Designed miniproteins, single chains, continued (5). Designs and how they scored, part 19

Each design is a single chain, and the fold is of that chain. pLDDT is the mean over its residues in the fold that is shown.

## One batch from the design tools (miniprotein)

Design m16640
Fold by ESMFold2-Fast:
Structure m16640 (fold): chain A 92 residues (1-92)
Amino acid sequence: MQAKRDELIAAELAELEAQGKLTPETAKLVREAAEHLARALEAKAAGNDKEALEHLRKALELAVELLGLIDPEKTEEARKEAEELLAKLEKA
């Protein structure tokens, strides 16, 4: 999981740089979102579904905040999709 997380961070940072949107703020949000996603996957693998959902929620919140900085027009749509996904997972 660590190696895949580092690859995901590197790819996202490279994409932001290519778009001219790499700043200290966007880089921080990418790293923090990836860290919570990694913890969610680790908790899920351990059978800790409640902890997995909590970390996934944090990862999605940070991803929406990042989108707000790079493409604010899509922020509300992404936020609704994230909340719908979390609600569906909480019922499963």
Scores: mean pLDDT 77

Design m16641
Fold by ESMFold2-Fast:
Structure m16641 (fold): chain A 100 residues (1-100)
Amino acid sequence: DPLERYPVKPDETLRKILEEVGITKDEVTLAELLHAVEQYLFDKKLIDFSKTKPEERIYDVSDTPLAEILGADKVTLQELYDRIVEYLKKNNLIDESKIE
């Protein structure tokens, strides 16, 4: 799995989210980070399950630290993935040498 090969060093904001879901490691994989973010939003009941198709589900991040990271209050799962990866690259938190 390509996502398992990308080490991520979370910043203070991402660390708070990881700690809320019980992850205290200094470094995680991209897959672990993405799963933790989804679990965080699920635990906070911030996912709109009224849409039957997963790709149409809205994640309401407006009242979370993710709103600043993502630059948006509401995102789809694909937008959540893409914007987290962009944030990690912009802040040099992901090992880009692993990204072909």
Scores: mean pLDDT 78

Design m16642
Fold by ESMFold2-Fast:
Structure m16642 (fold): chain A 58 residues (1-58)
Amino acid sequence: EITIYGFGKEGAAKILKAKKQGIKVTSVYEIDKERGEKVKEALKDTDIKVYPGVDPSK
């Protein structure tokens, strides 16, 4: 299982590619709320939990 922390413009595409290759992605954290919201929308049809604006180190 993979937890992902932040990523650029292609972050959602990279996650989808990993899922197609059989990698299990469970959670995505993006400290930038705006980017996290966009990632959440891109992954809305998956069971991946996206946490926009959440810093996992807190």
Scores: mean pLDDT 68

Design m16643
Fold by ESMFold2-Fast:
Structure m16643 (fold): chain A 85 residues (1-85)
Amino acid sequence: DIKELIKEYLELLLEKRKELALAKGADEAEVEEEVAKAKEEIPKLAEEEAELIEKHPDPEKLIELIKQGKEAIENDTFSSLVQQQ
């Protein structure tokens, strides 16, 4: 499911952005509000991106690229957590 894959990818990007903003000392309430607004748009963005990918001449290549991006973000988040140990 391309739409679900994109949704998960966008949600991971938001979590990463929130983590980075807070680490830089950004206002927690402001960051939470920005993330909440962005999160409300994720379902629409995921549907639009999924349709765009399906129209692409090589959709499998784009799907693989998104999977790689998702895995990279997951690995980066894991690396940040390991630094706490």
Scores: mean pLDDT 74

Design m16644
Fold by ESMFold2-Fast:
Structure m16644 (fold): chain A 93 residues (1-93)
Amino acid sequence: MSPEEKIKELMEELKKLLKDYIEGKISEEEFSEKTNKILEEITEILLKHVKPEEAKELIDKIREVINDGILTKNVEETIKKLNEITEEIIKAI
């Protein structure tokens, strides 16, 4: 699997986790654990292609979008923003 394909896969998993959490299908503990694991895998891919400061900025953007989505319960807007960040990551690697 290419780094690009792996990023797309991980971001799709993240979108599904967020939707399931907002809809009350999974616990906060399960959401937090699985989200952190996905973000760790994305970070490992990013660190092979970009500077640590850029990797941190991209991961911080993902965390901010997720936190805003949880606060607003706006799944559609959150997914749109995560798709935009996915394209930024793909362009960086």
Scores: mean pLDDT 87

Design m16645
Fold by ESMFold2-Fast:
Structure m16645 (fold): chain A 64 residues (1-64)
Amino acid sequence: NAAEIRAFGRRAARVVARHLAEKGLTGDVSIVLPDGTVVTFHATSTDPEQLLAEGEAAIDAALA
């Protein structure tokens, strides 16, 4: 269901944000959700809080 897919996407965004921040990486990021939805966002910063906010916003927008 949509709530479970959203919860998964938010957890994936958190993992990605941490990884990018730890490696100092920026650029385009794609997250594939269990239903096959592909969510893409552009990582503009290596700040983990900003990256998480960007990722979560992209997940929420894709599932709206």
Scores: mean pLDDT 78

Design m16646
Fold by ESMFold2-Fast:
Structure m16646 (fold): chain A 70 residues (1-70)
Amino acid sequence: DVEAAVKAAEARLEALAAEYPHAREEAQRVKTGLRQLGALPGVSAAALEQVGDREIAALREAARAREAAA
């Protein structure tokens, strides 16, 4: 279910933004991108989950690196 995958990714991004407030704007952009991807015809839930997992992992890594550098 593509809609369920989008909602799950949005919840994970909200949690990330709460943990790393400085990443909130980037997390919001990823949420918008995933929502748009989920609206495209032919996109599978598995493909959306893979994109979401990669984007969330990249954001978390970047947020941690910025936190460590500050």
Scores: mean pLDDT 80

Design m16647
Fold by ESMFold2-Fast:
Structure m16647 (fold): chain A 103 residues (1-103)
Amino acid sequence: SPELERIIELTSKKTKEAAQEAVDFLETPEGFRALQELVELLKSEDPEVRLKAAQTLYNLDTYGDSRKVRELIRKAGGVPVLEELTKDPDPEIAELARGLLSP
């Protein structure tokens, strides 16, 4: 979706300003639906798709308001999906998932 592409583009900049813009968008109904789409991409059979989705969430958490980002991920149903991703055969995906679940 164009909304999901916007989130990915903003988070790829790896700046607090772009991450804040992305988080503000995720708090809208349109942005929250895009976050739910991003969580579904974590379940993809394509490891490149799972990696891009995990990197996007990790960049949001790293550069944005981590507490708010994690609350949004929880509300979008992302926590059980991330728990399964900690067992992913791709070690980079597994590491990103563990990072997103760490305190």
Scores: mean pLDDT 89

Design m16648
Fold by ESMFold2-Fast:
Structure m16648 (fold): chain A 100 residues (1-100)
Amino acid sequence: MSVRELILEFVDAIDKVGKELGASSLVTFTAKLIGALAIYDLATGDREKAEEELRQLAESLKFPFEKVLEIYDIAKKGIEEGKIEEAARKVVERVMELFA
């Protein structure tokens, strides 16, 4: 699977799960960004760059970096294990908690 195809599969899963859970567009957008960074890390091995982008996201949205990193690790593990829909669900649920 190409990086683009994997991102599109994850984005589709986020949209499906977001609709089921009644998540806002801001929640699903944030979940998509975290997932895209996890896919980038898996494709390139560049965890340092992915973590830098996550820190900027956390700072911009005033979220605790540790919580954003936990969500990122959930996304990365689930995507790596091929559990895309399960990963998407956990990511959306955790991002909803950040906006609560």
Scores: mean pLDDT 85

Design m16649
Fold by ESMFold2-Fast:
Structure m16649 (fold): chain A 56 residues (1-56)
Amino acid sequence: LTPEQQARLQSMEQLLETNKDDPELAKKGVDMMLTHLSPEEAEIARKRADEIMKSL
């Protein structure tokens, strides 16, 4: 991943952590971010989001 792509993924992780008390809101936020990513970035981001959400 490029530094820019990694920064976007970190922003997604922050969003998930900030909204851990509301999984639906966290999911909507992630989905919105994913629509602006390339297909490759979206696949990686979705895997990371699943791992984070599983740990919540």
Scores: mean pLDDT 72

Design m16650
Fold by ESMFold2-Fast:
Structure m16650 (fold): chain A 87 residues (1-87)
Amino acid sequence: MPSPIEKSVETLKELLKELAEETKKTDYPKSLKDAIEELVRTFEENKDAPAEEILKKVREIMSKMSEEELKLFQQLLAQILARKAAA
């Protein structure tokens, strides 16, 4: 059975890909777009890495985001999750 950490990493990877597409369609701050793209690249580059290492790198990227960027990130994630639940 996949571990809870592995499930979280897989879910986050899918959400980040959708976030990258949503931010391309809307006039969001470049720093937020760059952070989301860096997160997506981190998942792709570390495909064979342990889930714990991927999550550590994700946390490092997120720690560079401002409070406003984190709030926007959370709002976008909530919107994508709501869309998936409705589909």
Scores: mean pLDDT 74

Design m16651
Fold by ESMFold2-Fast:
Structure m16651 (fold): chain A 79 residues (1-79)
Amino acid sequence: SRQPSEEELKKIEKIAPVFMGMEQLDENTVRLSLVFNENGKVVKEVVITVSTKPEEVRAGIEKLREEADKWGKEEVEKK
């Protein structure tokens, strides 16, 4: 809170974009990625490989969501 609201909004826009990607490598394998961007640069990346089975893909997405929440919580708590 040492900065004006507009500066906080700009910082949130720069560090808030967390991209979750899904890439099918073959008929049985999907690569799930979680990319943390700051100022258009990748600052952290988490990659997991799962089966194409819907239940395993969903479980993988939930794990990446937990990683995103953990990272976001650390950034918010430091404010």
Scores: mean pLDDT 67

Design m16652
Fold by ESMFold2-Fast:
Structure m16652 (fold): chain A 102 residues (1-102)
Amino acid sequence: SMETLALYREAQALIDKYTEKILQAIKNNDAQGALQHLQELADELARLAAETGNPSLAKLAESLRKLIKEMQKLSDTQTLLTVDATMALLRMHLHVELKAAS
């Protein structure tokens, strides 16, 4: 639907905004900063899901929060690599959802 497409475009804009912040943290070798920005992204996606009642975004935000909890067990180097991989997977997942909604 057009409503679903508009929602996923808003989610894409949030992911793009936090991608820039996270890439800057990774460039600065700042594992805690990268995790903080990933947590902020998860919270923003959860807020958007709650406002719209979209179950796919709700599941995405929940999965991201669970991954962030697991990342607390990792070294700084492993955290940076895992955050980078997570952002790539988020962008891919959202791209697929946008195409399905079109």
Scores: mean pLDDT 85

Design m16653
Fold by ESMFold2-Fast:
Structure m16653 (fold): chain A 101 residues (1-101)
Amino acid sequence: MTEEEVLEVLAEILGKSVETVRKMIEYLNTKDEEKRIKLLAEIFDIPEEEMKDPTVFTAGQLRIIGDLIDAELKLRERLKNTSDPEEQALLEKALEYIRSV
């Protein structure tokens, strides 16, 4: 089970690209506000100067939280419905990724 396979499952569940999911994970793991602004700007395809607006930044953060909640619910439902040990391991690893941030 590779990290790439985990990111591909998260991308499928979220309806996003693998690159976008990588940026979301980087955002969740960073404590640097400047990096957070840059990553949110890249994720939502908004200019960094616009993302520096506190309202836009807050909306971006809330959208990420909403996406994570949606992903966790979808991953949990898929885990409940699968009997494939390889798929179970992959989904459990993806769920750990979401829960570790």
Scores: mean pLDDT 81

Design m16654
Fold by ESMFold2-Fast:
Parts: sequence; C-alpha cells; structure tokens
Structure m16654 (fold): chain A 92 residues (1-92)
Amino acid sequence: SAIRAVQERLAPEAEARLAAARSEDERVQIAADTATRVLLTARDESIARLEELIKTGSGKAKETLQRILDLLRNRDEAGLRALLLELARASA
C-alpha cells in the first residue's frame, strides 16, 4: 500500500517531533502535518480509499470525508492541513 509505505517512511520523523513537543497543541499540529503529508504523497490511493469510505458513510462524517476528498483532488495542501488541524483540535 502506498499509504502504508509513506506512513512507515515518515514514522521516525513524526515520532521524534512528537517526543520533542512541549504541548498538546504542538502534538495536534504534528499529527495534522503528518496526515497531510501522507494523504498528498499517496494522493491516488488516498482518493480511492476516501471514495470507498464515503459510499458507506453517513451524516457529518461523510460530509467531512467529502471535504478532505475535494481538497486532495485540488492539491490544496494548505487547505487540507488547515481542515485536518481543525478536526484534530475538535477531537482533542
């Protein structure tokens, strides 16, 4: 899987950044940054998986997945990072 290969490649950097983080907000930012890099680097597989999840999803979760999909299709790195950061903060 392209997503898994990217996650494995980025894991050492992400773990080092998380270990150095001084606050929960820094950890949330690192998680959003890492997720953005994974999704954009494995863009085609990320799009295919999101399309499949959207078919079986409902309500607000489905709407959120659709927003992520639209940002990935447009290669909007800044928009994707901002959305993922907002979602991570809302779940913390």
Scores: mean pLDDT 85

Design m16655
Fold by ESMFold2-Fast:
Structure m16655 (fold): chain A 80 residues (1-80)
Amino acid sequence: MEKIEEFKKYADQKIADLKARGYDELAESVKGLTEKLIEEFKKLPESEQDRFFEAWKRLLDAEYETAVEEAVRRGEIPPP
């Protein structure tokens, strides 16, 4: 339970950071991906959520980096 809420808070912060940079459309686009990752994490037993929490945060970071890179490549957002 606790780790699910912490993961959601981490994801919300990532989305807020994109919006703060003016990437509102990208922020909306990654919400779906974020919800899917949260649902997959939620399926884990609490012991596995605790054990793999840092790894799942890294997965979320990697997905966000990929989404930003792809949006820049397509010319949808300016490079950082």
Scores: mean pLDDT 78

Design m16656
Fold by ESMFold2-Fast:
Structure m16656 (fold): chain A 97 residues (1-97)
Amino acid sequence: MEYAKKAERAAKKAEEYAKKGDSRGAARAASDAAYYAGKAADSGDKEAAEKAARAAERAMKAATEAAKKGKGIDASRAAGAAVGAGGAAWYAERKAK
């Protein structure tokens, strides 16, 4: 549960940074959300895994938005963070079943 809550907070930060056009901040926050979502999925708690999957999906969307608004390496890092968050969401969703 602690990691799922951290993933949700990180996803919210990613959304806030993406809305402000801070691609670097969004990428970092999305990567944090993916990391915590993976740990929540590995906890054996199906409820934590379900919350983590949704948080990682939100982080993926935020990082994708940040990649579209960013330039150069900041856009590339946000795109990479989106892929990582998407993978974490998929993994956590499978653990929640």
Scores: mean pLDDT 85

Design m16657
Fold by ESMFold2-Fast:
Structure m16657 (fold): chain A 81 residues (1-81)
Amino acid sequence: KEELKKKAEELIKEYTEILEKYGEVLDKETIEVLQEAIEGAKLVLEGIEKGDEKKIKEGLEKVKEAIEKLTEPLLIGSQLN
């Protein structure tokens, strides 16, 4: 589970850097999705710390859902505009 912890910490760092560097040029929906991914990664870290397998699963599902949404606004928005 140390590998999951490292990946979650890396995701939080990377996505926070993206928000800091590009937050001015990203659309609101993309910013919200990046924040959801960060929140999911934080849930994974909390689940690891507490030994809560359900929390780890919920966090991973939230990260996956956020990443899926990240591609959808870019694809659907460009086709509807």
Scores: mean pLDDT 73

Design m16658
Fold by ESMFold2-Fast:
Structure m16658 (fold): chain A 55 residues (1-55)
Amino acid sequence: NPALRELARRLGLSDAQLEQAIAWARALMKALGLPESMLEPLVRMELETMAMVAS
């Protein structure tokens, strides 16, 4: 998803951190039975959380 990759770059996160956020979101969605439409919001939230914790 180009929007998520761009967000990760703006937050100073690596490609590995983006992949970690996507993997986390997919695992959570599978565990909770969330629809595919939740992927982008969850990844966005995780990327922002990672950036905040790093501060």
Scores: mean pLDDT 82

Design m16659
Fold by ESMFold2-Fast:
Structure m16659 (fold): chain A 97 residues (1-97)
Amino acid sequence: SLEEIIKEIIKVIEETPGLTDASASLSEDKRTIIATATAQDTTVKDVYAARDKIMEIPGVSGVSALVNGKVLSSDLNEKIAAGTKITFNIYLEDSAI
């Protein structure tokens, strides 16, 4: 169900080191979940790890991650400052809706 997908997204983010304040909501089109988190002291690698774990959730077809509204750096060791907003745009499979 959509509620279980949202719960699993929040769980993945909360279990990711350096990410806190996980929140997730369904978009108006009911095809996308928008999840947000706040960086504590983390790296691009940790955000990629969270993205990859969200991709493993049944009913998820795609995930893009943004740091302060910008596409993720290719440098996995790049530091993300505490208080930075992380956004995950999570695309749902038709079977999940």
Scores: mean pLDDT 85

Design m16660
Fold by ESMFold2-Fast:
Structure m16660 (fold): chain A 115 residues (1-115)
Amino acid sequence: MKSEALTEINELLLEVSEQGGDAERATGEEAKKLAVEWLRRLSGLGGAVAGIGKEEAAREAERIDALRPGLGERLRAQAETPEGGLEAVRELAEEAKADLAALVAEHAAREALAA
């Protein structure tokens, strides 16, 4: 279980990193900064879930509120259960991908209006 969870967490990190690279090609430094911050939060929560356990994962989830208010509270509640820890990491990865996609869409809309 712990080894399988670590594998999935590493796959989620790679997926967000790849979307960050795609967004950086479209928007430049704006997406790079956003991707780095999301990868930092995802790595922190993922490491806690895979290595330390549910109590430490809950503490790491609280730090995510600094990046997106309310998200950390929701992920903390998930991380408080053994089954919810990995689900919290999956949800954080989806939020990261959504933010990167929204930034790319906003940039494309601005470029279309400026043309």
Scores: mean pLDDT 75

Design m16661
Fold by ESMFold2-Fast:
Parts: sequence; structure tokens; C-alpha cells
Structure m16661 (fold): chain A 91 residues (1-91)
Amino acid sequence: STPAERQEKIEELLANSNRIEREFLRIAEELRAKDPNLHLTEEEYAELLVEALKRAGLEEYAKEFKEAFENKDYEKMEKIVKEALEIEKKE
């Protein structure tokens, strides 16, 4: 799988999250307000998702996601997002 395919899969998982997706979109809107032509790199996209997880109250998952991204462990990144979404569904 390409990095773009993995990113799309993570975005599809987020689309079923009411809390994480809302925080992600809020941060993205704040960034676009500063630069309307903003194109996020993989690193900037990962940083945005880490912040969204923190704002959603999932600080431990945010930390693990950042570590997985720094190690280029895309399978672990996907697993972390899925686990975070399961916690949301229990609330």
C-alpha cells in the first residue's frame, strides 16, 4: 500500500468518529484560515491528527500515534486510530 492509500484508510475510519473527526476538522479550519492555499505534508497531517486526538481527550493514543509515525509504522498508526474509535463508541 502507498502512503496515500494508508492516509485515505485513516480518513475513512475518522469519518465514523463524531469527536475525533470534529476536532480534526476544527484544527484544519484554523490552519486554512491562516493559509487558504495550505497543502499538508504527511508530517503536518500526522501532527494535526495527534492534536485532534489530544483535544478529544485521547492523549495516550496521540502519543503512541506520534511515535508510530516517527518510526514509519503505518500498520501501528492504523491500529491506534481503530482503538481510539472503539473507545469513542463505548462513551
Scores: mean pLDDT 71

Design m16662
Fold by ESMFold2-Fast:
Structure m16662 (fold): chain A 71 residues (1-71)
Amino acid sequence: MDELLKKIRDDLEERERRVTRMLLRQAPRMVARYPDRTREEVEEHLRQVAEDIRRQMLDEINRLLKELLLR
């Protein structure tokens, strides 16, 4: 595997994990701010946000890789 592609994949996975962890760490504070919601509801919403961010990052990285590596 190309070292650049491996590094980008590893970085993407680590960023996804960091974003998900950061968002989930905010769940107790979000529950406190929205007392009519359960922690599970807040966490599920944050996981969906993290998945959307992951898809956007993957699309952007793939676009940049095409520009840089397929030229």
Scores: mean pLDDT 70

Design m16663
Fold by ESMFold2-Fast:
Structure m16663 (fold): chain A 90 residues (1-90)
Amino acid sequence: KEEIEELLKKLGILALIAASAAYEKNLEEAEKYLKEAEKILEELRKKGVSEELLEEIREAIKKLVEAAEKKDLEAMHKAAQELVELLNKA
């Protein structure tokens, strides 16, 4: 499903950009990119990706951004790994 694959790729990129913004304490930009990620999650839901998987992806993104804001490198690595695995399951 090329459309789903492109949306998942965009979601991953948005999560990384949001985390980078949070790491630099640019919380307004982080929130902006998180809102764009939520729009992509809704499109993935409409295209039949499971609600359970989308919620796990949402939580992984949230953990990644929160860890980045705190500059917790261990938590960032763990959350990023979880996000990659979840995106590969979709």
Scores: mean pLDDT 85

Design m16664
Fold by ESMFold2-Fast:
Structure m16664 (fold): chain A 56 residues (1-56)
Amino acid sequence: MLSVRSLRIAAENARLLKEYYLTLDEQTAKKVGSALEKMLEINEENAAKRLAEELA
């Protein structure tokens, strides 16, 4: 079974990376930001689904 801690760390790292890119360059951040937001959304959905499956 997956480690909840690992999933949390991955989500935090993704959030930190997004903030970093937003600070560096607005043009690049807009392109990468959209992709990162979709990745975070998918990651959150997957984490919730797997967490529910593990708890069941």
Scores: mean pLDDT 66

Design m16665
Fold by ESMFold2-Fast:
Structure m16665 (fold): chain A 93 residues (1-93)
Amino acid sequence: MKPSLEEILAALDEMTEEILSTVETEEQKEAVRQLADALKEILTEAVSRKLPKEETLEIARAAIRSAARRRNIPEELEQLILERVEKLIEEHL
């Protein structure tokens, strides 16, 4: 079944809430929320423009790594976000 944008964004929201539940500091929670908003824009554009899965993955990975450097996200949290987002894109796009 071709996933709808609503299903993909709902999966991203669920993933974001799960990650937020593991994060202790408000600074890290804010960084995760801001990254989730950026990923919503990336996924919305990818679905609306029918971007290749591989291109969407590259854009998402670049955004996550950039945000991690800018916001001082710990390496373990960065890797968790990368793995979860890659799985989401693989399963839904």
Scores: mean pLDDT 81

Design m16666
Fold by ESMFold2-Fast:
Formats: C-alpha cells, structure tokens, sequence
Structure m16666 (fold): chain A 65 residues (1-65)
C-alpha cells in the first residue's frame, strides 16, 4: 500500500482513539506523527496506536506537543 494510505489509516486510528493529531509527515518510508497528549491515558492511547502500526510492519515515529 502507498505511504499516503498508511498515513490516512493512522489518522483514522488516532481519531478513533480520541488522540489529537498536530502534524503528520512522511519521509523515507517512516510516518512521523506529532500528537497532543496532556494525560498519561492520552499518551498510552497514542503509543498503543503506534505499536499496532509497527506490529503491522509500518515505521512510525511519534512526538508529543
């Protein structure tokens, strides 16, 4: 699948988890996602989505504002 499709799927999963996305960038086959998380619960949800994507073979880097 294309990197655009993967980025779109990541956006949907973050939205379903209730995580606010600040920015998404794709470089060299890696999805860089910046999220806003103010509580440990929100951090856990964002990290959980990233782990699920990495388990599917996607390369994801997550950043917190």
Amino acid sequence: SSMEEKAERLKELMKEAGVEIVEIRVEDGVIHVTVRAETQEEVSKAVGVAILMMAEGWKVRIYFE
Scores: mean pLDDT 83

Design m16667
Fold by ESMFold2-Fast:
Structure m16667 (fold): chain A 87 residues (1-87)
Amino acid sequence: MVDTSKYNVEKVAEMSVEEIMEEFGLSREDAAKLLLFARYLVENKDKPKEFFVRVLEEFFKEVKDERVRAIARQLVENTLGEEVVLK
């Protein structure tokens, strides 16, 4: 896996909605959802892997855009330092 500062969850959680829109090419609505998701991950940084998998699954139920889903998955994988398998 390639670790990039662009997909660092702590960095994303500190961004504005406008910065997320520009950086990831998202709508304001999707950027706002991603910002809240990143902040929630940071608030729960010390939780086990199973917690992050469940949070990602819940995010995927609300967000259907494949690009936003890919970014959210990458934020979780970078937080865990490993690939996430959803079933």
Scores: mean pLDDT 77

Design m16668
Fold by ESMFold2-Fast:
Order: structure tokens, then C-alpha cells, then sequence
Structure m16668 (fold): chain A 88 residues (1-88)
């Protein structure tokens, strides 16, 4: 079901956020930390999309894009931004 798929995405996103937090505790400017946060919010966006929460998905993809830019991954940032824009 869409709820089961969403729960799987939220679980992955939560795990990635926890990993990113551990990196930020060591270095507040960790590029790897920002990349993990980018991945996390991309998964949160996917989960919200499967629940039909397009506004929430759009915001999560936008946040993902910002984190990817901070990590220096401009290609992934652009993809997440495009996903956000499609759901506005």
C-alpha cells in the first residue's frame, strides 16, 4: 500500500538524518553531513508524495535541494529542486 511504501521511505530518511547529525556533531560544516541530510529529505519527500501530501513533498524536496547545494552536489540539488517545482 502507499502507506507501507511511505513508512519505508520515512524509516530510511530517519536513519540518514541520524547519521548526518552524528557527522554535524563532529563538524558543523560537514559536507558529508549535508549530503546525508539531502538524501534524507529526498526520501521524506518520496514518502509524503505516496501519501498524496504534495505540499509536504514539495517542501521536503526543496530542503533536500538546499542541503545538496551545501554538500557541493549541484546535480542532485537540481534534481530535487525540479521535483519540488513539479509539485507546487
Amino acid sequence: SNQQIANDYFSIGSDLTDQGMSLFDKDPNSKDGYRLYGDSFDYFGDGLYYLGNNDGASRSYYRSSDFYRRSGDYDRADISRQRSDQLR
Scores: mean pLDDT 90

Design m16669
Fold by ESMFold2-Fast:
Structure m16669 (fold): chain A 90 residues (1-90)
Amino acid sequence: LEEKLKESTLIIDSLTTALEGSREFAETGSSDKLQSLAADPEKVKVVLGTIEEVKKEAGDDEEKALALIEEKLKEAQKIKEEAEKKLKEE
């Protein structure tokens, strides 16, 4: 249970930071969030692994790739919420 919570939190934090950092960089030119992400090897591994999985499923289809990332985030968020609830119930 604790490990599922830690793993889902890492996935959510890693992918959310990557998406938000990419958006901020595109809109403002600021790379602070992306540099922070790049400094954390565990988060980098999650992001790169997700990109590889998404490319296998979506290929060059950017819309499908984005949808797969969003679904992975939703699944991780659900796992985190359920794990947190179970920890509070016990």
Scores: mean pLDDT 77

Design m16670
Fold by ESMFold2-Fast:
Structure m16670 (fold): chain A 67 residues (1-67)
Amino acid sequence: MSKEELLKKGEEYYQKAVEAAQAGNIDEATKWAMKAVNYYLEAGDEEKANEVARKVAELIRQTQAAA
C-alpha cells in the first residue's frame, strides 16, 4: 500500500469516526478512530494520527457530557 493510499484510508476512517462520535455511537467511533490512527501512523503522519485521537475523544466527551 502506497503512502497516498494509507493517507486516503486514514481520511475515510477519520470521517467515519467523527460521524459515529457525533451520533453518540462510542464503540463505532473508537473502532473507526483506531483504524484511522493506524493508517496515519503507517503513512508516517504522527501529527494527523494525534489530531484524530484528540478530535474523536473530544467529540465523544461532548456527546457524553452530563448537564
Scores: mean pLDDT 81

Design m16671
Fold by ESMFold2-Fast:
Structure m16671 (fold): chain A 94 residues (1-94)
Amino acid sequence: SEEEKALEAAIKALEDVLADLEANRDKLSAQQMRDMALTTLGILLHEFRQLPESELVRRLIELLEEAIARVRAAKTKDEVLAVLRETLARLREV
């Protein structure tokens, strides 16, 4: 389904950005990591909002909106990474 394809793409996108941020942790500021995380999460949220309404899509949108809010509130690199790791784990459990 389009929902399953979007979920798979979202998991891969979060795995890729998380790996990039972890590999470059010492070269990036907390603000730069936050901006990169927010860009990826924003794109994924936009993609899920284009899907037909369903309970699954609603849950995925809420999860991404929570992740965006938590990344915006994050003050440290470790807090940004923790939000992305938790979000990725939750998407994998869907």
Scores: mean pLDDT 90

Design m16672
Fold by ESMFold2-Fast:
Structure m16672 (fold): chain A 56 residues (1-56)
Amino acid sequence: SEEKRLEELRKKIRKQIEASYKTMYPDMSDSDIQKKSDEVVPGVMKSIKKIKESEQ
């Protein structure tokens, strides 16, 4: 169940990152946004795990 939860979370995070990049970098192509999203998703996942441990 944890693996499925992480997969669902990754999809949600990827969409949020793509939306954020489109807002911050309007000139960036969709392919570049997807590439950057794929690069940062692991870091965001680590941050979320750390937040759950620290609780903000």
Scores: mean pLDDT 76

Design m16673
Fold by ESMFold2-Fast:
Structure m16673 (fold): chain A 77 residues (1-77)
Amino acid sequence: MSMPEEEKVEAVKKKLLEEYEKRGFKFVGRVKGTVYRYRHEKHGIEILATPGSVEETEEVDRESAEAGEKLERILKE
């Protein structure tokens, strides 16, 4: 009775594209499974995000947290 992961990934990927593009991030590609890479061209920052959860993967969120901290430092300067 489990829904196909790929079907959920496609639906959420569409939402993530809209949210990150609003913040200046562009979708670069899928890294692994449900992990996607986005790049901010103005700041050259890359982040990793998972569909429906930015904290789904501990290893992934560590990279995302570091990139997010760097982005906030630039924005709050």
Scores: mean pLDDT 56

